# Designed miniproteins, single chains, continued (3): the designs that were tried, part 8

Each design is a single chain, and the fold is of that chain. pLDDT is the mean over its residues in the fold that is shown.

## One batch from the design tools (miniprotein)

Design m8257
Fold by ESMFold2-Fast:
Structure m8257 (fold): chain A 70 residues (1-70)
Amino acid sequence: MDAELRELILEAVRYLRAGRVEEARELLKEAIERFGADRVQDVLVELYLEGEISQEEANALGRLMRELGY
């Protein structure tokens, strides 16, 4: 598991929880640019299965990825 990518996704989730959608989008874009969309999606699934993020949070990040063209 990529620890840097995992922390970046968790930080994006923290921004979503605070209502800071644009900051979450910027972090997600950075994660995709650094690690690739497929790896970001894999980590989202892992975090959801581990109980670190909710289904709502996973779906919200997935929608942001789609809006970014992924």
Scores: mean pLDDT 84

Design m8258
Fold by ESMFold2-Fast:
Structure m8258 (fold): chain A 66 residues (1-66)
Amino acid sequence: MVYRVRLRGDVLRQVGIVLRLIGEPNAEVEREGEDVYLVRLSGSAEEQEAIIAELRADPNVEVEEL
């Protein structure tokens, strides 16, 4: 699946989220804008849902399924 991820808040927290996603073996991260990233997830449906749920739990992160 492909998701658009928009980050808000301070730069240090944004960097932490990006590094977390880059560290995922089944995730490809592409910068679309200053605070907007495209995230391509592979792996099982359960693994993908867990990553998206983690991102959506952060009030400074907006996730849109493409």
Scores: mean pLDDT 79

Design m8259
Fold by ESMFold2-Fast:
Structure m8259 (fold): chain A 114 residues (1-114)
Amino acid sequence: SEELEKAVRLLEEAAERLRAGDLEGARRLLEEAAEIASKVPRARLVAQAVRLLVEAIDAVLAGKLREAEILIGVASLVAAVALLIGRKEGDEEVVKAAEAVLEAAEALLEQLAK
């Protein structure tokens, strides 16, 4: 779907913003990606994982680093489940979206380690 392709592009750009330390820019892109993915029922877990990353960024901006780490961990788990389901069902769009979420989660976790 064009919706999931757009969500993947937004997730990839969000990961780049996170690597650059632009948490607020990444948050806006992740919110848009979550909204788009939420319109696609087969991407429900992807949308949930992205929303957890938005909450993780909010926790970072509030100085709640432990809460942020937990939210990143839960987002990664949800995205990994979406990846497994997508691979079993042969849904290449869900697989690509889940992989993009995992890349964004890794980028955010690397920023917390600085």
Scores: mean pLDDT 91

Design m8260
Fold by ESMFold2-Fast:
Structure m8260 (fold): chain A 94 residues (1-94)
Amino acid sequence: MRRLSREEVAAGVEASGKAILELLKQEGASPETIAKMEKAVDELVKAARDGNFEESLKKAIELLNIAEQAGLSPEALARVIGHVLDIIGRLLEM
């Protein structure tokens, strides 16, 4: 399989992060939770661009923890988990 460039990984991570943010907004997450998620997504994208796999993985897990605390429905939480797994898959292609 083709190995992804850091920029391709960062772009894919950013797209998945935006999908998580839109899902949280649609599910009525608090402004505090949305702000935490926006910051974590920004930090994750930066770490991916920097090629820091360990930091990127830690930030990806942080997205899951924020979503779990958001009080989402099980179906919405499963969709967030799907997006985070996509992020981790892209990070493994660095």
Scores: mean pLDDT 82

Design m8261
Fold by ESMFold2-Fast:
Structure m8261 (fold): chain A 106 residues (1-106)
Amino acid sequence: MSPEEILEELKKLKLEKEITIGLFYIQVGIAKLLSNGKLPEEIKEIEKEFEKLDKEFEEVAKKAEEAAKEGDTEKAEEYLKKAKEILEKLKELVKELLELLKKMEV
């Protein structure tokens, strides 16, 4: 990929990450409502894992952007691939939280 193509792919990944974060915290809000403001421990553990992965995405995405701006396309592509893998893990946590919500009484 060219540096410009890597930056455009990264921009798309950042947008998809923001959508994924929005969906996750909507589900956390619903869980709080259903649990009368006290989140189940299992949901708290998922939230911690999600926050850790979000931070890792931010760090990797920054490295991809810096490498692309320096013209190091090989390094930028490596970080772009890692960012994609982290985003897939974030999406999986969104699915896991949805399955837990389905098991809550209401």
Scores: mean pLDDT 86

Design m8262
Fold by ESMFold2-Fast:
Structure m8262 (fold): chain A 80 residues (1-80)
Amino acid sequence: SSAIKKLKEILKKAEKTKDGREANELALEAGMLALRVAKPEDIPRAIGLVLRAIGLILDGGSVEEAIELIKEALKLAEES
């Protein structure tokens, strides 16, 4: 799907950038998109993963860990 492709592209850009602000903005965009591609049965788990990622970004924590949480939400959308 186009949304899953876009999510993968945003995550790749977040990992490649050396600008922490850009990485945080891209990770937040990826998190929002991960919720949009989540299957109904996986929405509660996807919300939990994305909220943890957003919390890390807002608290100035690890953007790398936030990206990994969003990738786990993406895997839920791809596996069925």
Scores: mean pLDDT 81

Design m8263
Fold by ESMFold2-Fast:
Structure m8263 (fold): chain A 73 residues (1-73)
Amino acid sequence: MEEEREREREEAIRRAELLGQAYMNIINDKNVDEAKETLKRLRGLTDAEADALVEQIKAAAKKNFEVQKKMEE
């Protein structure tokens, strides 16, 4: 049934979009508290786990930015 497969894809896409928005907000240091709550809700994380994930995301973004900057030089 094509409708059933499409619904599953739509749900997966919606979750991925919400998760992506939360990651982008954390990377850009915007609405971090709201993004953290979104991650907790979508991934079933505790406050401590969400804090650790936020730190990991920020650290990864900082390293990627430094690498990109060196390539442009």
Scores: mean pLDDT 74

Design m8264
Fold by ESMFold2-Fast:
Structure m8264 (fold): chain A 69 residues (1-69)
Amino acid sequence: SLEEEIKELEERIKKLEEEIKELKKRIEELKDATTKEGILRLIAETLRLIGLEFEIELLKKRIEELKAK
């Protein structure tokens, strides 16, 4: 049902928000990296953060579209 689809999307957003919280902690630990490996890891984790935040925005937009039906 439409209500079940919305609930699943909301639950996915909650899981992604928790992943972002954990990822931000890792980024904070890596922010003082001075080695090439450490800097590359910081870049990779930062790109992942951007990707997860973008996914949340897409899911929120999908929920709004479903609620407008």
Scores: mean pLDDT 85

Design m8265
Fold by ESMFold2-Fast:
Structure m8265 (fold): chain A 75 residues (1-75)
Amino acid sequence: MEEEGRKYLEEGKKAYQNGDYEKAVELFRKAVELTTDPELKAEAYRLMGKAYEKLGKTQEAQRYIDEAEALRAAL
């Protein structure tokens, strides 16, 4: 389970680097769903926020960035 979450996080980062921000968001969502590690979840939410920012969805981006910061603050 943790290996799968980490694998999707890695794939999402590759999609982000290739400029495929919609695909990156989908992969980061899967990473969150397949991991129990709160640090990995926070990283995935942070990257989702960055991907949404690239897509021009500033309100959605801010929500995921806030979610990531809340998770990290609880760690």
Scores: mean pLDDT 82

Design m8266
Fold by ESMFold2-Fast:
Structure m8266 (fold): chain A 79 residues (1-79)
Amino acid sequence: SIMDEVRIGIAEMQVWLALRFLEAGDYEEAAELLERAARTVEEVSPEAAELLREAARYARAGDGERARELARRGMEAAA
């Protein structure tokens, strides 16, 4: 549906920005954006939302590599 496409597009922008913050070492800002992306896709894909929440947890722990991988998997699950 159009609403699902819009939600996925918004989440893609939120994840893109989160990845920029992870590259900069801004783990708290990245985690907040990953949590927002999870809320955005929850109705489209609960699986994607859970992967993005897991990515946020790793971001808060300072594990940027794991956070990036989980964010990538989350967005693939939403598509």
Scores: mean pLDDT 89

Design m8267
Fold by ESMFold2-Fast:
Structure m8267 (fold): chain A 60 residues (1-60)
Amino acid sequence: MDKLEEARRRALEAGASEREAEVYAYVEVLGYSQREVAEALGISPATVSRLYRRAKALVE
């Protein structure tokens, strides 16, 4: 099974939005930097940082 899908599902179950869960999975599973996630998703690095922090707080 895909570890990326598992990480996304965990974040969603913890109350994260779909976008927060996607950013969380990219950082945690793929080891992407904020810049790499921003390029992959077409959003700003500042937005990536905000979404990741929200998802991490919910999963912890």
Scores: mean pLDDT 81

Design m8268
Fold by ESMFold2-Fast:
Structure m8268 (fold): chain A 68 residues (1-68)
Amino acid sequence: SEGEEYLKKALEYIEKGKYEEAIEYLKKAQVEVPEFSPFLKQAIAYIKEGKPEKAKELVELVLEALKK
């Protein structure tokens, strides 16, 4: 799904330390998977707080929930 691809891009940018780009892709993912919007808002907050590892864990949990 498009939401999954945006979340994968967000993870890639987090791993590269490109947090501005990561936040852009998380915002795009919120539109595609609005049911996970509160979790993705929290991931954005973690990045802004300088906690990218917590953001990564949360995004990975959302991706796992989207898999079938």
Scores: mean pLDDT 87

Design m8269
Fold by ESMFold2-Fast:
Structure m8269 (fold): chain A 66 residues (1-66)
Amino acid sequence: MEERRERLRKRIATLKELADKLNAPESVKQLIDEAERALEAGDIERAEELVNKAFTELQKFLNSKS
């Protein structure tokens, strides 16, 4: 459980940094913030779902920018 939480925390931090560097849409940043809140509340499953959604939206944004 502890390792899973720390791994997720690192993924959220990385995703946050990427979103900032790429000037991602506010919707992506909101998903990342919500994932952080879920992780802080101990809802690991919810945090993972939100991270996956944020990643998918960020990838769509990058594809539409080409």
Scores: mean pLDDT 80

Design m8270
Fold by ESMFold2-Fast:
Structure m8270 (fold): chain A 55 residues (1-55)
Amino acid sequence: MPTPEELADEAVKLLEELHPDSRLTPEQVRGLRDGLIRDGSAEVTVRELRRVLAE
């Protein structure tokens, strides 16, 4: 099973794939990752981003 850290890393990767012309800064990546882990929302975020990318 993926860890919260793995899910947060996947969410960041999917966000960059969805908006390839809009690169996240290292600080924004850390903030997003830490926020998703803290809030326990990484899995939900990954599912939503995968849904958007599949459409």
Scores: mean pLDDT 75

Design m8271
Fold by ESMFold2-Fast:
Structure m8271 (fold): chain A 62 residues (1-62)
Amino acid sequence: AVELAEKAIEAAKAGDLEKAKELLLEAVEQLKDLVELLRDAIEKARTPEQLIAVAEAIKEAA
């Protein structure tokens, strides 16, 4: 999960929000207790900063 979240941060910083969302959704599938909440946050994210925040949360949870 951590490696996918790190790649998502790089994609978001590059402005590729679609790629960042795909990587974060993959990382979320690996988290047992938080998957539903994090998935909703990813789908509603509209800015690189919001996707980076979700990626940091995934890194903290892993």
Scores: mean pLDDT 78

Design m8272
Fold by ESMFold2-Fast:
Structure m8272 (fold): chain A 79 residues (1-79)
Amino acid sequence: EADRLYELLLDPRVRRAATVFVEYLSEPGVSEEEAIERAARETGVSRETARRAARAVDALSALPPETQVAIGERLEAAE
C-alpha cells in the first residue's frame, strides 16, 4: 500500500505532476479535475499520468501522518 505509493511517486514524471497538482489545487476556486488538467499541461505528461499522480496524493493524505512523513523522507532521499 504505502510502498506502492512510494514506487509510483519515485517516477520523476509522476512526482512532478503530483507537485504541480497540489500547487494548483491549493489555489482558490480550482477544482480537482482542473488541477489535473493544469498539471498535465505544465509538466508535459498525459492527463492519465496526472490523474494517477492526483490519486497518489489523495491516498497519501488518507494515510497516518507518520506514514506520510516516512514516504516523504524516502522520496527526498531518492532525489
Scores: mean pLDDT 75

Design m8273
Fold by ESMFold2-Fast:
Structure m8273 (fold): chain A 62 residues (1-62)
Amino acid sequence: SLAEQAQRRAEELQELVARAEELKAQAAADPENRERLLAQAEEVERQAEEAAREFLRLLAEI
């Protein structure tokens, strides 16, 4: 169902946001790897934005 698809996207979004925050926290604690970790966080944030857009699209269909 659309509701089940929306729930899966919401869960994916939560996991991606958590991962991005973990990478940012690691970057703050690790100056030697900061640039790489921030770049990874930015990539994960872009994935989270995609999941959020899909979640909102599905939610509008319910």
Scores: mean pLDDT 85

Design m8274
Fold by ESMFold2-Fast:
Structure m8274 (fold): chain A 71 residues (1-71)
Amino acid sequence: SKLLEEAKELLEELAKKLVEQAKKAGIELDMEKIEKELEEAKKYLEELVEQGISEEELRQMIADLKKTLAS
């Protein structure tokens, strides 16, 4: 479950980065929509883990999220 928590934390960091970048660019974001999409993404990750996603697959998802966050 540590990998699941790390993936959820990375999703929160990506959402935060998106909001900060949009604010600097003067772009209006629907914050309620962003919060809803973030919660739906977290729920989807939980469902994948319950359905038996492998540790290797979860690690790959984390690596992809980290790559996106670094860009």
Scores: mean pLDDT 80

Design m8275
Fold by ESMFold2-Fast:
Structure m8275 (fold): chain A 104 residues (1-104)
Amino acid sequence: EKEEQREKAIKLFEEAVKKAEEAVRAAEAGDTKAAAKYLKEAVKLYVEGLYENGQLSEEQKKKYLEEIDEALPDLEASPPETLKTGAEAVKKTALRNIEKLKKE
């Protein structure tokens, strides 16, 4: 139901924010492998949040989750600034979705 889906989406977006923050800190420390891992986890949580919020179909969710799994080697090879930018973008979009779904 819409209300239960909203609560699940909020929880997933909050977990995505937490993982995105971990990715930012790892990138700032120059730990590209940790940053890539946390960014992958943040994106997966964000995608699941979009699905629970009714913004993605089951097919779109599956496709995006497969794409991020395949992207991990490329993310590990990415510069820290690229990983930080990606993580900050995930955090910003997740926070925006939380704000829209929460009261006040």
Scores: mean pLDDT 85

Design m8276
Fold by ESMFold2-Fast:
Structure m8276 (fold): chain A 60 residues (1-60)
Amino acid sequence: SEAEKYLNLGNEYAKKNEPVKAAEYYKKAFDLDPSNEKIRKAYIDALLNVGNGKPIKVVE
């Protein structure tokens, strides 16, 4: 399925340590098949890795 193709693309970018691109492809997969647990887990994990999209909040 197309959702599986996007999931695979997300996995490829995750393996390359490109979490932003991985999250983009996982989101495309999630939009196509939001009920798929494997895709949901991949997307959530990607969001946790890039969730802020910005530097992590640090206390000085």
Scores: mean pLDDT 72

Design m8277
Fold by ESMFold2-Fast:
Structure m8277 (fold): chain A 91 residues (1-91)
Amino acid sequence: DAALAALEAAGRRLVALARRYLSDEGLVAAIEALARATVEAARAGDRRAAAVHAAALGVVVIAALQGISDEEAAREIREALLAFLAALDAA
């Protein structure tokens, strides 16, 4: 439905920004895996699993932001994370 489609789009945007701005391929892979797990859990109607994966995603993204010196890149990633979490709450 529209809410799930918005969540999937927000997840793709967050992953694309992580790939663009983060040099650590392992960290990008972790963000991609956690965003995917969150979307899959939401699609399955597993609200607890979605919340757990989203919480882990938030921790990883916030830790990644500590290593980013580009304020604009950090802002875009923060905004994408918040949009993803908002879309999950609406789904």
Scores: mean pLDDT 87

Design m8278
Fold by ESMFold2-Fast:
Structure m8278 (fold): chain A 56 residues (1-56)
Amino acid sequence: DPERQARLAALEEGYKAGIEELNKKIKESKDPRTKEAYQKEIEGLKGAFERAKAAL
């Protein structure tokens, strides 16, 4: 199913870009609280990705 494959590919690209951006912010941040906030956001993004993938 090319349409489903295209949707999954777009979802994976967005997810990967989001994770990379958050990891960059964690690496650049010197504040432990800010790092924890970004790590929590990564966990939320992973959960959202798994739910979206399961809904396909």
Scores: mean pLDDT 84

Design m8279
Fold by ESMFold2-Fast:
Structure m8279 (fold): chain A 70 residues (1-70)
Amino acid sequence: MSREERIRRLIEEANRLTRRARELIDRALEAKRKMDEDPEAYRDELDRLNDQAQEALRNSARAEREALEL
C-alpha cells in the first residue's frame, strides 16, 4: 500500500469519526426531547453520549495527526 493511500485512509477514518460524533450529539438531543418523563435516565444517557462524542473527536484528531506523520 502506498504512503498516499495510507494517508487517505486515515483522513477518511478521521472524517467518519467526526460524522459519528455529530450523530451522537444529534441522538443526545433527540433523547432529551423523548425523555421528558424520566429526567434522571436522560441525564445519564446524555452524559454517556457526550463522552462518546468527545472520544470520537479525540480519535479523529489522532488519526489526522498520524496521517501528517506519514
Scores: mean pLDDT 77

Design m8280
Fold by ESMFold2-Fast:
Structure m8280 (fold): chain A 75 residues (1-75)
Amino acid sequence: KKKLSLKELIAEILDIIGDIIELEREIKYLKENEDLSDPEVKKKIEELEKELEELKKKLEELKEELKRMRKEGVE
């Protein structure tokens, strides 16, 4: 694993948060503006929800890494 600097880790976290916000907006748009009885719409929502879950897992991993780095440098 490549060890990121504190600044690089914060930048990566912010990028993932941005991606999560965009996916949540897309899911909300589909739920509010598309026919939820359409199997294609349901499938698209499920695919986006899976991608969102993967990004949330990456975000939690990076947050734990940030927490570890902060514990090493700040009381």
Scores: mean pLDDT 78

Design m8281
Fold by ESMFold2-Fast:
Structure m8281 (fold): chain A 81 residues (1-81)
Amino acid sequence: AIDATGTVTAAAGDDRATAGYAEVDGVRYVTGVGLSAATAAAAEALAAALAAAGVQVARVDDSPLGRMLGEALRAAGIEVL
């Protein structure tokens, strides 16, 4: 079962980013992502905020946005599937 859920918000200039996470068996993973603009700065700010919240795992799609987010998440030390 899901042990905990939360929401992370980040800002990069005027850009805003939000992600949900869930914890299962002590591991926090990303459940959903929203960006006000598809910028590297917003993705990097969100990745740093997710890492600070203890998120360990994320899955991204193979879209350009998903690849950009995946790069930022890996740079922040999050495992990307």
Scores: mean pLDDT 76

Design m8282
Fold by ESMFold2-Fast:
Structure m8282 (fold): chain A 118 residues (1-118)
Amino acid sequence: SNLEKAKELYEKGKEALEEGKYEEAIKYYEEAIKLTPEEDHELLGEIYYNLGLAYYKLGKYEKAIEYLEKAIEHFEKTDPASKKAAMTYIYLGEVYEKLGKYEKAEEAYKKAEEIVSL
């Protein structure tokens, strides 16, 4: 099925990400998204989170923000208080700091702290 192929591509993307092959990871994640049903908020959240992390590692901060925000949208529909949601806000804060957007970074870190304090 398309979902089984999406999960396989997602796992290949994670392997590439762990090996520091960020551009290769991005290609696998983009292909996985195309095959993932819009209602699979759990898988889409994880793919967008790892896309954001890959772009962050490449120094492509604006794209990292875009994908981390998409990850948050999907996590809000499944488990907004999860460790992954908190980690997403932490990386979003780090990316905002890299762009010199310190007020937005503080807001993101505050969201992460609120989640871990639940």
Scores: mean pLDDT 89

Design m8283
Fold by ESMFold2-Fast:
Structure m8283 (fold): chain A 51 residues (1-51)
Amino acid sequence: SLTERELSVLAWLREGKTNKEIGRILDISLRTVENHVKSIFAKLDLTSRAQ
């Protein structure tokens, strides 16, 4: 499952916010947002492989 921070990032992505805007909203760096986005996609991809 996604962490609380990853859920926050995902919620803003669903609202159409860019990674830069999400970084501003959450007061974190763009790189940190990009790392969370990669983690979200990795977790979703891992889930799709589960038997």
Scores: mean pLDDT 78

Design m8284
Fold by ESMFold2-Fast:
Structure m8284 (fold): chain A 106 residues (1-106)
Amino acid sequence: RREEVRRAAEEAARTLRESAKAAREGAENPETREETSRAAAARALGALNRLRRLAREAGPEFAPIAEAAERAAGRIKAALAAGDAEALARALEEGAKVLEEAAREL
């Protein structure tokens, strides 16, 4: 289960980094910016929700990973609501860093 949680955290971090890149690249086109930001956020939030659930089901020792995923999800939702693609990209990149660090400690 420890290796499973680690792999899930690494996968979520990868998804967040890819979503950050997509959000930033999509910001270059004003006509599709909102749609691209929503799609990037949805993909990232899906990955974080799966990680949070897996970590909670795996046991209390993985609570820090579940909490990190929940905090990242909150920041991503806030950035998306603000309508700032750069803030969204930064929230996604910061979330990825936290998850990468958490996975490394497993």
Scores: mean pLDDT 85

Design m8285
Fold by ESMFold2-Fast:
Structure m8285 (fold): chain A 69 residues (1-69)
Amino acid sequence: SAEEKIREIMKEAFDLVQKAIKENPEKAAEYGELALEFRKRVREAMKLPDDEAIAEVEKAYQELKEKLS
């Protein structure tokens, strides 16, 4: 389901942010704000039809990965 797919992406994003903070503690505040922005974006995406919600969450996750690198 779309809900399960989005949950899986959220778990991956959470793990990625935690790993990034552990590797760069000095950026913890910045990465925390990126994580909060990602969650907010997922919440807004959940208002969309399933296919669009998944696509938006996947795009948000790709952008998060780029910002954490």
Scores: mean pLDDT 86

Design m8286
Fold by ESMFold2-Fast:
Structure m8286 (fold): chain A 81 residues (1-81)
Amino acid sequence: AAEKLMEGVRRLKAGDTEGGRRYLEEGIKELEKEEKTPGRERALEYVKEGLKYLKEGDTEKAIEYAEKGVRELAEQLLAQM
């Protein structure tokens, strides 16, 4: 999930809106299949909000929210070590 979300953010920053969207959607699908933790649920909500902004043409907000989702996953992974 995290790797796909990070790739999505990287593609959006490079101007590949369609590629970025596809990677974020794949990351969401992977997160929905994973064990529910507060950090994963927050990450899922942030990335979904990012996709909503992307559909509205707000790429900057889409990147902001997707990066918040990636951060939640990184913090959750470290806390579970």
Scores: mean pLDDT 78

Design m8287
Fold by ESMFold2-Fast:
Structure m8287 (fold): chain A 80 residues (1-80)
Amino acid sequence: STLEVMQWTGMAHANPTDAIAWNNLGKALARQGRYEDAARAYQHAISLDPTYSDAWRNLGTVLARLGRDDEAQRYFELAR
């Protein structure tokens, strides 16, 4: 929901080094069909914690939704 996006946007900006907050913002954006915004939030989470496999998998999923299948495949492989 819009409220959920607002909540996670506030949390991520209040704690900009919290990879979990950025991943949760990405999930809220993806639920609204905002896949480009979700991809940026997931990329931010990965930049903070490259071992965060859920963020890699979530990024792959939204890239596939955007038709960027070659990129999606690479990110799914990194999530292993």
Scores: mean pLDDT 82

Design m8288
Fold by ESMFold2-Fast:
Structure m8288 (fold): chain A 72 residues (1-72)
Amino acid sequence: SPEVDAKVASLRPEIEALLRELGVPDDQIPELVAETMARLRRYLEAHPDITDPEELKRLARVIALEVVERHR
């Protein structure tokens, strides 16, 4: 969905900042950003009712944490 893709793209700077805050090395940021965005997109495609910016930010943080845990 173009609308979902736009929402996910708008969260990219926040996902990058979260990954850096969690201590992810700069050379791994692009890979983990891409994985976090892909998982977030799949979740939002299944939950089209989620439109609140605050909820989207919380969701992005939870998914980013799960991605980081899988790579440790």
Scores: mean pLDDT 84

Design m8289
Fold by ESMFold2-Fast:
Structure m8289 (fold): chain A 96 residues (1-96)
Amino acid sequence: MTPEELQLIQQLVQKYPNDSVKVLQEYLKHLGVTLENTNLSEDELYVILTLAHLYDLRGETFRSWEDAARKALEIAKEKGLLTDEQVEAWLKDINK
């Protein structure tokens, strides 16, 4: 996780101190993931975010946080946490 990403998380927590879902949604938008018309639970959002962070923390180099989000979605699909349709919708938004 870069210093800029950590600063973004801190700013979002300050802006929405009692709304973890809103913090997660806004952070995913900054990762290039659009939640428009995508109805995900808080748990599903936490899983995607956790996997994205774990990949970054493992010293893997991504060109962008959108690449990290794509990797997290691929893993979530492989683990059966998201359906093929849900992953396709998210990937279309990331590529815009």
Scores: mean pLDDT 58

Design m8290
Fold by ESMFold2-Fast:
Structure m8290 (fold): chain A 82 residues (1-82)
Amino acid sequence: SEHLEKGKELFAQGKLEEAKEEYEKAIEENPDYAEAWLNLGKVLFAMGKLDEAIEAYRKAIELNPEYEEAEKNLVLVLSRKK
């Protein structure tokens, strides 16, 4: 997805809100896009939106139960919420 790639570029530039909007557009086009949900979780975590990041990572895992990167990121964000 062009929106997913643009979101990754914006995230790399520290443009967190713009990256979030692009990932949300990728999800609007394909709600079953596990990688878009993973990247949405990453940007939400970077923004300090821990509860929203947890929800996004859980959605990525529901769509792809073998998604090791999403599982590792979920564990990390849960450890920060204590």
Scores: mean pLDDT 88

Design m8291
Fold by ESMFold2-Fast:
Structure m8291 (fold): chain A 86 residues (1-86)
Amino acid sequence: MSEEELRAEVLETLGDIYAVLAGIAFVKGDEETARELLEQAVKLYAEALRLKGFSPEDAEKIARERAEETFQRGKEIYEQKLNELK
């Protein structure tokens, strides 16, 4: 694996973490923190995609789609856990 591929994988993992945390923050009612975390996820995914050779425009589009998808998964996970603890 190249140095660039390794960096891209680390950035993608960080993006996943931020997007999940954004979903959790949103369910908790902290919409400002959720927005900030989601924007960080988009930036991390976009940088990873650019390192993989995507254009800036394609990277931004794919990054936002991925961040939104992972954000929704984070919401679902936290809502499920809250329902299990009732």
Scores: mean pLDDT 85

Design m8292
Fold by ESMFold2-Fast:
Structure m8292 (fold): chain A 58 residues (1-58)
Amino acid sequence: SAVEEAKKFVEKYKPKEVEINAPVPSGPGIFEKIRQNRYKAEEMKKTLEELGVKVVSI
């Protein structure tokens, strides 16, 4: 999962700051895709911040 990959990245590189770029979807179902992408980005941000990493965007 993206959360597990993020944890592995932090453990390996120990970054002080990370930028999370949420993809901007297009086409049919755009509002549902935006909502799902924001949810995943927020979950990843929470995980990174709990690991002591500063998140500068979402």
Scores: mean pLDDT 67

